# Designs tried in a protein design run: designed miniproteins, single chains, continued (5). Part 41

Each design is a single chain, and the fold is of that chain. pLDDT is the mean over its residues in the fold that is shown.

## One batch from the design tools (miniprotein)

Design m17492
Fold by ESMFold2-Fast:
Structure m17492 (fold): chain A 79 residues (1-79)
Amino acid sequence: SASLRQQARELERQGEEAYRQGDLETAARHYAEAVSHYLQAGDREGAARAARKLAEVYEQLGDTERAATARTMADELEA
């Protein structure tokens, strides 16, 4: 839906802002929510983009397992 896609874009923008400020935990939360909303909206491209950003944030947090999971999700969405 258009509403879910708009909400996902706003969450993605909030994640980017938190990432620029070095607030990695907040960035991860917003990107994860953006992935969920993009998937519910059927926006696989948006979900893949947000999932790749989420993987990068998890890697910087030292959460290797969650980073790997997010990368796998992005790869599957781009298949």
Scores: mean pLDDT 89

Design m17493
Fold by ESMFold2-Fast:
Structure m17493 (fold): chain A 82 residues (1-82)
Amino acid sequence: MAAERERRLAAYLREHTPLSAEEAEALARGLVAHVESRGGRLSPEEAAAVAGVLAQYLVSKGVPEERAPALARRAVALAQGE
């Protein structure tokens, strides 16, 4: 079930980013749904692309540019159940 991955990812986002609880939950749901639509795993190229877009979004929300890529990669990994 995707619900545990969504919950863990939302908690990670709330702890490590300035996102509100609602923003973190919505983002977690969207990321997990995207991964599920691809069969539960993204290719390395797809994972890198999603992480890149997510990093830019996190910077726009106040995450420092030097931290955003690592946070985004971890978020994509959590969405895949890693």
Scores: mean pLDDT 85

Design m17494
Fold by ESMFold2-Fast:
Structure m17494 (fold): chain A 93 residues (1-93)
Amino acid sequence: TDAIIAIIRQVTQLPADQQDRFFAQFIQIIRANVPDDVAVQIALHINQIRQGDPATQQAAIARIGAIFATIPSAAQAAILAGMQAILAQIRAQ
């Protein structure tokens, strides 16, 4: 969903240590809600977002969006709720 992509883009504007904390917890939420092969694909694209130039980051974000379009709506909703909770915790510090 567009909301998941919006949160990822927001997270890329945070300091590197806050991005590290978000993506570590995000991967745990992904692993709880999707098959292992899908989780590995998402983790690879997250690594591209964290280490890549702006063009690589945009391509990786778009690829994550395409993967999320294949995930059941209930799993997407659970992932979105988890992402919002992590972001709120990071912002409260």
Scores: mean pLDDT 82

Design m17495
Fold by ESMFold2-Fast:
Structure m17495 (fold): chain A 68 residues (1-68)
Amino acid sequence: SMREEMERLVRELTAEAVERAEEAGLSPAQKGELVRRVTALVREGVEAGLSEAEIRERVERLLAEVLA
């Protein structure tokens, strides 16, 4: 279902974002904001009917922007 796909992608992509943010030395506040942004992006992407690959690409662009 759309809900199960969204929950899985949120779990997987927020875990990846947290790991990369910790490696980059981001503060707890910056990590929290990144998790919120990733969650919103995944949710909006699933609701808009984007593929998993498109959602992952958008998350990767966000991570590249924030961690640069």
Scores: mean pLDDT 87

Design m17496
Fold by ESMFold2-Fast:
Structure m17496 (fold): chain A 59 residues (1-59)
Amino acid sequence: SNEEARRLIDKGVEAYEEGRLDEAERLFREAMRLSTDPVLFSTAGINLAAVEFEKELRE
């Protein structure tokens, strides 16, 4: 649901800010899966891209 997707985005942002990149990635992927709202889907996607970019830089 969109309510759950929004909650997952919030958790993903918190995980990202705490440096838990694998956790943030999983949370944003789940938010995208549950979202039927284009704004929520794109918000989760943008955050997912940021996490993936950060992980690539640290590898």
Scores: mean pLDDT 85

Design m17497
Fold by ESMFold2-Fast:
Structure m17497 (fold): chain A 69 residues (1-69)
Amino acid sequence: MDEEAVLERLTRELLTRLGLLDALDPAQFAAVAARLGEHLRAQFANPLEGVDDDEALAALEALVREWAA
């Protein structure tokens, strides 16, 4: 599994938790996924490290909410 597939699943899960998945078109979804990928690359040598933690997920939810507006 590559980063693209994992980021897509994580983005979809976070947007579902926020109730925003149905509000976004494919371009908006792609933009949020891209921002999430950039954020994770900046935070970790392995971008997917720690994203299964509840604290990490809560922080990512806050960021995704901000990016989705």
Scores: mean pLDDT 70

Design m17498
Fold by ESMFold2-Fast:
Structure m17498 (fold): chain A 55 residues (1-55)
Amino acid sequence: LLEELRAASLDEALALAVEAGILSEEQARKLRELATQIGDAAAKQLLLRSVEETL
């Protein structure tokens, strides 16, 4: 999962995290909104950090 998230696009990574139960759909939406301000790469790093903390 974590390796797949690292390789995926932000949108695909968000979908995988929601499917895995790590992130809610609302949290994924908020991260997508944040990505428009800070960029997809930075938003993805926040997502990966959340996944690592959950594991």
Scores: mean pLDDT 77

Design m17499
Fold by ESMFold2-Fast:
Structure m17499 (fold): chain A 53 residues (1-53)
Amino acid sequence: DVEQFAERIVRSLEAAGYRFTPEQRQELLERLIQAGLDPLAVQQAIRDFLATL
């Protein structure tokens, strides 16, 4: 499930020390869901999102 995979990624970033507002968390989840399960697309979505913080 892409949504469960996206949630796991967000939780792993939070465990690594990232702190997101509810709005930032939702945006990251939406970007990850759009990237699907492609590792390169997922990695790029994370990098692009973090660059906006």
Scores: mean pLDDT 83

Design m17500
Fold by ESMFold2-Fast:
Structure m17500 (fold): chain A 82 residues (1-82)
Amino acid sequence: SMEEVILKARLLAVEGGVTLAERRIKANPETPEEVREKVERVRRLVEEARKLLESNPEEAQRLLDEAGELVAEVDRQLLELA
């Protein structure tokens, strides 16, 4: 119920972050492969978390924690490239 709403809001926040990262990578063809691979990994984590929101919210939260940390790393790396 309320915890589901909070977890869903967190999912949307992390998805916003990876969507912005994907947009930045498309705008910069010189983005290193390691950064592109990290963004793809974040996308996979977000999609897996979305599938687990109702059936396994604890695991969904763990995946979103990992995705959030990777998004922060990607953001730092993309700022260095700008």
Scores: mean pLDDT 86

Design m17501
Fold by ESMFold2-Fast:
Structure m17501 (fold): chain A 61 residues (1-61)
Amino acid sequence: VDTIALLEKALKALEEGDKEKAVEYASKVNPALAELVKKSPLEEAIKAVRDLLKEAKEARA
């Protein structure tokens, strides 16, 4: 239900440079996403979260 809200919070945290908060929000969506955010460079983590957020929004249409 709150997947989109959690992804938006994770994206904002990454854009603020707060990778720890982004991992926390991502882990509530999917543990695999949290690991990806944790291991990836900031730019790649931002792209992954943005792509997933776009897909989640399109899935509701």
Scores: mean pLDDT 79

Design m17502
Fold by ESMFold2-Fast:
Structure m17502 (fold): chain A 102 residues (1-102)
Amino acid sequence: TAAERAEEAAERAKEAAKEAKTEGAKKAAETAAEAAEAAAEGAKAAEGEAAEAAARAAEAAARAAEAAAEDGSAASAAGAAIGGIGGGTHAALAGAAPWEAA
C-alpha cells in the first residue's frame, strides 16, 4: 500500500543519513530523512489520492537523502529537493509532485 511504501522510503532515508561520510552530506541527508518521515506519517493518516501523494513525497525525499549521502556534492541538490517537498506547502503530500517550473 501507499503507506507501506512511504514507511519503507522513510527507513531508507534514515539509513542513508547514517552512512553519510561528510558533515555536509550528513546534515542534508538527515533533513531529507526528516521530510521522508513526515510524508510517511501523512501517508498513514491519509486515504486514496492523498496517501499516494504522500508516498511519492516520501520516495522523493529518500532519493534526495541517498544522493546527498553517496556523493556529498549532491548535498545542495538534496537541499533544493527538500525545499520543494514541503517547505512552503502545508500539505507536502500534494505539493511535492510538480517540481517542474510552469
Scores: mean pLDDT 66

Design m17503
Fold by ESMFold2-Fast:
Structure m17503 (fold): chain A 70 residues (1-70)
Amino acid sequence: GMSREELEKKLAELEEELKELEKEEEELKKEIEELGENASIELIARYTGVTLRRIGLEFEIELLKEKLAA
């Protein structure tokens, strides 16, 4: 099984990745809000993809936190 040190390192790496995804999601959301009805399908698809990746990463982070708490 993973050591506590390995779990803590992985958690830190995933939290950094989460912050980058949150920033990308926020910028894409602002672009879509600014463009309104002129927002491209490609832009909306990019935003959706980033949101899904963030949700998946949040689940992985929670699982690691539970392992660290046990």
Scores: mean pLDDT 86

Design m17504
Fold by ESMFold2-Fast:
Structure m17504 (fold): chain A 85 residues (1-85)
Amino acid sequence: GEAVAQAVLAESVRTFLELLAGVAPAEAEKAVAEAEARAREIAAAAGATLEVRARIEGDTVTLEVTVTAGGATLSVTVEVPLAPA
């Protein structure tokens, strides 16, 4: 239920931050696709479903991540800055 949805959401957000933070804007679409694939693997392993909506604008990626597990649905919006320091 909710505890599984919370855990999957937290792991998914961490995955997006690790894979997207500091990525060059030209690589952003590829990095988002790779992060989505990894997050979906995490969700599937936990018996959860994952939806991601990504918007890439300049040097920022906005992600709306929704996780459903055991009848609980949780969503978070995260903004990740792109470009190397």
Scores: mean pLDDT 82

Design m17505
Fold by ESMFold2-Fast:
Structure m17505 (fold): chain A 69 residues (1-69)
Amino acid sequence: SRAAALAAARAIAEALKEGPLSAEEVREILRSHGIDADFSDEELERIGVAAATGDLELAADLILRALAR
């Protein structure tokens, strides 16, 4: 759901305040919010960049677009 994607995006943004995240660390945050899908490293990088810049709506949209495949 969009609510779960926004919650995951917020969690990624908070984790990024403490330092850079690996692709696998982003996957684990997504899984902890019930988002378990086969994301590419490129998709995870784009999600991370959006979250790092504070664009949580874009980060959530990127998560939802990947799930719709």
Scores: mean pLDDT 82

Design m17506
Fold by ESMFold2-Fast:
Structure m17506 (fold): chain A 67 residues (1-67)
Amino acid sequence: MEAGIQAAVEAFNNSLTITREGNKIVVRDFLGMGEVVLEIGKTPEENRIAYEFGASEEMIKKALEAA
């Protein structure tokens, strides 16, 4: 599972943070070089880009549940 290993390495190296901004959940790296916004009420497909950014499934679940 090369994709899974690659995503884990990227998440580890990027030290992602999760914050809530009103009706949005923001996932960003520690450098602030990249961020992904998860909107409450949007489809999983529209929020898919957060996984491509390297955020783990657990991080995405926690962000959406916190919203």
Scores: mean pLDDT 55

Design m17507
Fold by ESMFold2-Fast:
Structure m17507 (fold): chain A 57 residues (1-57)
Amino acid sequence: SLTSSLSEEQQEAAERAGLRVIAGASPEEAIDEMVAAGVPRSVAEQVVRRALEARDA
């Protein structure tokens, strides 16, 4: 998992942000939200990419 190195709270923030992107939220706002929760930017970008792939599937 791309979030396996994150804390439980950071993993939860990544999951919520990913679901919001699938629901149509701004990718940039989702990245900012995850970074504010302590998620590394590179991981936040990967979460958004995966969420967009899932939305388009």
Scores: mean pLDDT 80

Design m17508
Fold by ESMFold2-Fast:
Structure m17508 (fold): chain A 98 residues (1-98)
Amino acid sequence: MEIVKVKMKLKGTSADGKTREIEFEAEKGEDVGAKLVEAMKEISKLPNLTEFELTVEVEYSNGLKKITKTKVKNIFYDEAGILRGTDGEVKSEVVPLP
């Protein structure tokens, strides 16, 4: 069973309630990691990022689609651009489809 297509949607929320969303698709043979890094750079332009949500949709050659949502709270980038967790904690939730 092969992965045919991956669709990712990234949503960042700042401390003041502003949101930024980036969506991209990658097909077989494309560098999904490089696309994700560039999308993360765009989200990180939002000041005082406190929440991050990642939705990943994977399409398989057998016609199945798996959707995974990951929500990370209490994250931020410090003045040096280094990713930090508020109070030293990072919480995540993963909700797979059956």
Scores: mean pLDDT 64

Design m17509
Fold by ESMFold2-Fast:
Structure m17509 (fold): chain A 55 residues (1-55)
Amino acid sequence: SLAEAVEALKALQEKGWSGQELVDLLRSLGFNPENAAEALAAATEKAEELKELAK
């Protein structure tokens, strides 16, 4: 789900993964680079709201 993806991306960022490495990971999962970068930014900003909606 989107909420689970957001949590995984945040965990990877906390472990020191760069933004480019996260974009490359999302590309390998079928996202395009532009959408992946925008999704990461939006997910980071709205992570708390998305977590609440996923409950």
Scores: mean pLDDT 62

Design m17510
Fold by ESMFold2-Fast:
Structure m17510 (fold): chain A 83 residues (1-83)
Amino acid sequence: SLTQLPKEELIEILKKILKEFVEKVDEELKNTPDPEKRELMEEIKKLAEEALKALEAEKYEEAFAIFDKILELQAEQFKKELA
């Protein structure tokens, strides 16, 4: 379980997940012609990069606030796909 790891190891795993997430968003952007969807995805990518920088600076509270924002924007994107 991730919760059984030392805090430093958990942070390194989170950084890896964020880097992989940014790469996936970049690939999806290459295949997304809709300008509104592109704008939303570019904002999500920017926030993920900001969260990664916050984790590197050990600003964990700021990083987690950015994670919440990313989840809200991803939910908005998902709702647009269901409409």
Scores: mean pLDDT 78

Design m17512
Fold by ESMFold2-Fast:
Structure m17512 (fold): chain A 57 residues (1-57)
Amino acid sequence: MEKARATAPVPKTSEEELELREGDIVEVLEEVDENHWLVRKDGEEGLVPKSLLERVE
């Protein structure tokens, strides 16, 4: 299972995005485009900028 960590606070600026705090661990579901991943945290799914995530375990 692929996971990623938020390297900075991620603001929710649209209904399709997911708000994250720095250090939050999310499950990577899909690479939607070059700049965005679809991720899941605590049962919620949304788009997050790839540049604000780093892959972990």
Scores: mean pLDDT 79

Design m17513
Fold by ESMFold2-Fast:
Order: sequence, then structure tokens, then C-alpha cells
Structure m17513 (fold): chain A 80 residues (1-80)
Amino acid sequence: GEKERKEILEELRELLKEFMELLKKTEDLELINRAIALALRAIGLEFEIEKGLISPEEARERLEELRKLLEELKEELKKL
């Protein structure tokens, strides 16, 4: 239980760093706003996990959705 939560929290921290690096690579306001919104969702998820408000299974699903959305942002950046 707790080990799985710790692993998800570590992955969320890495994902947040990727959002911050993406913000440094673009001047497109739409992509910046989307990256900020996703970073806020990641912060919210981290808080829910730390407070025990979410199961590890549900936390994993939400992490994978955020990861998918990050990859979509990276693809949009390549089109600029």
C-alpha cells in the first residue's frame, strides 16, 4: 500500500519537472496555459495521495492520464 503510493509520488515529482521543462521550451501561450493546468492537476493528485484520499490504483490511473496528456503537449510542440 504505502510503498506503491511512494512510487507514484516519485513519478509525479518527475512528471512535474517535465512540465516545467516544457514551459522553458515554448513561447506559445496556449501550450503554456495547458502545461500549467496539467501541472496543477498533478499537484492536486499529489495532495490527494499524501492525505490518503485516493487508492493507489486510482492514483496510478490518474498519473497515466497526466502522462498521456504530457505526451500530447510534446507532440503539439513539435508541430510549431
Scores: mean pLDDT 83

Design m17514
Fold by ESMFold2-Fast:
Structure m17514 (fold): chain A 76 residues (1-76)
Amino acid sequence: SELEKRQKAASYIVAAGIALAAADFYLENGQKEEAIRDYKTAIELAKKALEYAPEEDRPFVEKILKQAEDGLKKVE
């Protein structure tokens, strides 16, 4: 159902955002291993969010994905 898809998208979006924020914090503190782990988690969660996200939410999720990918490239 559309409601179930929206609930899954919302859950993955929130989780991706938390992982991205954690990764940025670890990167700022010089904790590169933890930053890499959490950026990879944010990327995976954002990709899952895109599988369920309604069209109107896709640009927001794509922005999270890009920020996570850019962050990962800076530490790898």
Scores: mean pLDDT 90

Design m17515
Fold by ESMFold2-Fast:
Parts: C-alpha cells; structure tokens; sequence
Structure m17515 (fold): chain A 82 residues (1-82)
C-alpha cells in the first residue's frame, strides 16, 4: 500500500540520516552547509531508490513522499546542530 511504501521510505531515510550524521560528528564536521548537502544527497538517493523499486507509483504521490522526506531531513539536521 502507499502507506507501507511511505513508512518504508521514511524508515530507510531516518536510518541513513542517523548513520551519516554520526559519521560527520565522528569526523568533527561542524559546517552546517556541508551537513545540509549530505542530508539533501541522502534524500535524493532514497527517493531514486523508491522510484526504482516502485515504478508504478504515481508521480504526485512520489513527490509528496519526497517533500515529507526533505522536511524530515531538515528537522534532523536542525536537532543535531542544536
């Protein structure tokens, strides 16, 4: 279902964001722009995977999920940077 696809996408994105932010912290990266670039790249990567795995998913539904993923990524970066 769309709900299951959305939940899988968000779970995958959160897992990768948490791992990437932990790696950036371990390397001593504090530049917000660098962190945002990594977050944006991860959202694009997971969205591309979702599109490939679910080629029958309507464009408008994929776009809505992508926007939600971007918002989540920005919130996680803000929480991490705080």
Amino acid sequence: SLEEIREEFLRRLEERLDAALAELAARGETDLQTILDVAHALVAEVVAELRREHPDLPREELAAIAREGLELALRRVEEWHA
Scores: mean pLDDT 84

Design m17516
Fold by ESMFold2-Fast:
Structure m17516 (fold): chain A 80 residues (1-80)
Amino acid sequence: VKKMPKLTEEEKKKLKEMLKLMGEAEAAMRDPSTSEEERRRLVERAREAVKELEKTTGEGLEEFVKRLKRDIEAMEKELA
């Protein structure tokens, strides 16, 4: 019986890519050498990756995607 779909290979690939972009954005925000423009670019790329994951994600990742969106929102506020 299908209750909550597990991650497909496509979902895993997109999740991994999104986590990489999230990590890059966080690292850039902690790096004093990174420009504000570059930080915004990295956060924007992470947001797009989360949107892409959300489109292909089964019910099992819905809560995880919500948490990621909140993390991106927090990063954008830090970029003020």
Scores: mean pLDDT 73

Design m17518
Fold by ESMFold2-Fast:
Structure m17518 (fold): chain A 57 residues (1-57)
Amino acid sequence: VLEKLSKEQQEKLEKFVEKALKEGATDEEIEELAKELGISTTTLKKAMKELLEEKLS
């Protein structure tokens, strides 16, 4: 999933995941980011999970 995102899109996702860890994220914020990245909400949630597991390990 992450392989389909550009480096800039991956950086945006990383910043969003960091914010979500500290403050939480709403479904609306997730939908907006998914549209901005040109992917589905389901795909974004999978990408967030993969990135989160990599950062926390």
Scores: mean pLDDT 75

Design m17519
Fold by ESMFold2-Fast:
Structure m17519 (fold): chain A 70 residues (1-70)
Amino acid sequence: SEVEKLREQAKKLESEREELAKKGAEEAKKLGQKSVEEGEKQIQKNMEEMNKLTEEIKALEELAKELEKK
């Protein structure tokens, strides 16, 4: 169903956000050992991407709720 597809897409984005948080933190830590500035830049970039994913997940969840009302 369309609702099932939306929820699966939301879970996929949640998984991507979780992977980004984990890998991003590891990469920022490695970069921070060489340059504090590079590490901070990576953290900022990761936060931007995570915020985008959060907004998209929320939008998919709202759409799924609307379709479930039928």
Scores: mean pLDDT 81

Design m17520
Fold by ESMFold2-Fast:
Parts: C-alpha cells; sequence; structure tokens
Structure m17520 (fold): chain A 78 residues (1-78)
C-alpha cells in the first residue's frame, strides 16, 4: 500500500501508543484534530486502522495489517 507521509506519521504514532484518540494523536504530532481525523478515516478505509466508541470518545488502534505495515515502515527507517 502506498501511504502519504501524513498517513505514515499517524500509523506509526498509533503503533507507539497502541490505542489513542484523534486528539491524542494530534497533540503528539502537532497537527490539527481535523487533519488527524481525516487521515484516520483514510487508514480505516485501507483496513489498517479500526475504531471503537466508548461513551462520547472514539479510540483508534491498528489492525493486524496495520501493525505489519508499521513494522515494515520502521524497518525501512534503518
Amino acid sequence: VELSEREREVLLTLYELGEATAAEIAKELGLSQSTVSRTLRRLEALGLVESRRVGRTTYYSLTPAGRAEAERLLAEER
């Protein structure tokens, strides 16, 4: 899968955090929450991220495919 730089940043942040909200990812990356939310929806469409809602909060985590992609990207950084 060909990911944009933004999609790679969000995917790797989720890999490090395990599970996070769009607001937490936005804070970690210094991005707007709207940018992160749009990127997360794109990654969900690709099957790399899944979401679950707890009350008023939506949490995101990597699918097995998303974890494999994150590990591949980390290997490429070395």
Scores: mean pLDDT 83

Design m17521
Fold by ESMFold2-Fast:
Structure m17521 (fold): chain A 85 residues (1-85)
Amino acid sequence: TVESVNLYDGPRRVSTVRVLVEATAPTTVSVFARGPDGVVSPAVTFDVTEETSVIEVEFPEQTVSEIRVVATSDASAIKSVSFAE
């Protein structure tokens, strides 16, 4: 499962990304941030189980155009992605 969020109003300063995940089996979730220059931040990876529903990722504050979330299992669904400066 892959979810990508493009920032429609143009690149924005982001320091925190929150992902709501629903998993029926253990899965791995990776969060990436991409800047307007096309550079992708190192992935932040979390193991989630049916007991975990929210992942919060802190980055050094940076300008981003896209936030990409990848889950390795079809037993998981990415329900929402939100971000803050």
Scores: mean pLDDT 69

Design m17522
Fold by ESMFold2-Fast:
Structure m17522 (fold): chain A 67 residues (1-67)
Amino acid sequence: AEELLEEARRKVDEAEQALKDGNTEESIKLADEAIRLAIEAVQKDPSLRDEATEIAMRAEKIKQEAE
């Protein structure tokens, strides 16, 4: 479960970097992947909800900025 959360964190960091580089399409794709992984992490271990929610909120903000 923690491995999924760590992957989600990596994906959101990559999405943020892609957005800074002007790669909005890549940024949205990476943000979507981060959200999916965060959801899977919570399904496996509900105690990760707070951290997964933070990652998902960061990813959603990246998607909003990319629009």
Scores: mean pLDDT 81

Design m17523
Fold by ESMFold2-Fast:
Structure m17523 (fold): chain A 88 residues (1-88)
Amino acid sequence: KKVTLKLTPADIEVSAEEGEDGLIKLTATAKLPKSVAENIVSVEATVKNGKVVSVKTTVNPDGTIVVEITVDAPWVRREVEVTVTVEL
């Protein structure tokens, strides 16, 4: 059965970097238990106050999730939400 987990702000580290053409690159990193990471079927990231241009998600075997988001809204505060779907 598929279960959706919403990561807490304390579990997510977000860094921002200026990209090309006025785009901002956001990197959201979270660490989950390996048993949870092994059962991940999808990772979704949303950004408030910005338009998502692209998302790249990497799930590492150790349970580290890295979500790289390109956002078309430079110099605006952004809230990143990461949702993980796990199959039990």
Scores: mean pLDDT 71

Design m17525
Fold by ESMFold2-Fast:
Structure m17525 (fold): chain A 103 residues (1-103)
Amino acid sequence: MTLEIELVDGKVLKYEVTLDTKWKEIMEKIEKETGIPSSLIPFDPEATVVETLLSGKDKRGRSYAKVEVDEEKKTITLTFETPAGGIVKLTLKLEDDEEIVIP
């Protein structure tokens, strides 16, 4: 699975993730690449990326993001009402036998 992170400046970060990938791993990579402090990213560092995108909820369980699932495109998109740590949108692309991804 590929996680795409869209920033307020239009930059897109891409990371390979699994069902078990936790936000703390992604937060560390974002901070290293962009300088955005992990403390400004509103996700639970111990929560998985997949469960966070499906819920659209912050660290306290409060919904502040719109979640859209596109079964035809095999994508899950989470859009923030306000930029959170410079992040505007997250897109998770699912791998299946229908995706022409040559390894």
Scores: mean pLDDT 69

Design m17526
Fold by ESMFold2-Fast:
Structure m17526 (fold): chain A 77 residues (1-77)
Amino acid sequence: MSVAEARARIEALREEAEAGLAALRASPDGEARLAALAARAAELAARMATLSDEEAQAALAEALVATAEELAAIGRA
């Protein structure tokens, strides 16, 4: 996935992802799910330190899309 393609997909999911984030914040289970997302972000940051710029950009783009899709799914539920 290209960075430009990832940005377009994230933008398409923006409203649903924002709704999902708000739902997580309001949910009693939301703290655990937000902590899991934060842990995945920290793991990606550590991995990016060992990657080339091209690999780091691709990994970041895929992770951002996956996060937006997860948040959008929560917003729709």
Scores: mean pLDDT 74

Design m17527
Fold by ESMFold2-Fast:
Structure m17527 (fold): chain A 65 residues (1-65)
Amino acid sequence: PKYQAFSLVLLARYYLKQGDFEKALKYAEEAIKIYPSPLAYRVLADVYEKMGKTEEAEKYRKKAE
């Protein structure tokens, strides 16, 4: 589970860099469902921030602490 979640975090980061926010969000959410980690919450927060969803970004950024 941890290894699979980490792979999904890497996919989320890859798609975030490509500007594919829908895929980045999908993979970040799947990673959290499998293994909630500070890294996964930070990536999800970064995706919401890039989408302009500031409240969601702040919520998940706090969970990444």
Scores: mean pLDDT 83

Design m17528
Fold by ESMFold2-Fast:
Structure m17528 (fold): chain A 62 residues (1-62)
Amino acid sequence: MEKIKKYQERIAKDPNDAKAYFELGKAYLAAGEGTKAAAYYKKALELDPNFEEAKAALRGAR
């Protein structure tokens, strides 16, 4: 999946990029990987606790 690879490369260059973790979570959710998506949303919130979109997405993904 093109988007997953793109965001993985972004994280490799900047491991503190909360938005890259959030986008990677969305890409995994689109692939049907809800558990992986939830893990990446949680990582995004760990880096940016005020990331409202990641909070909402995590509630939806569980």
Scores: mean pLDDT 78

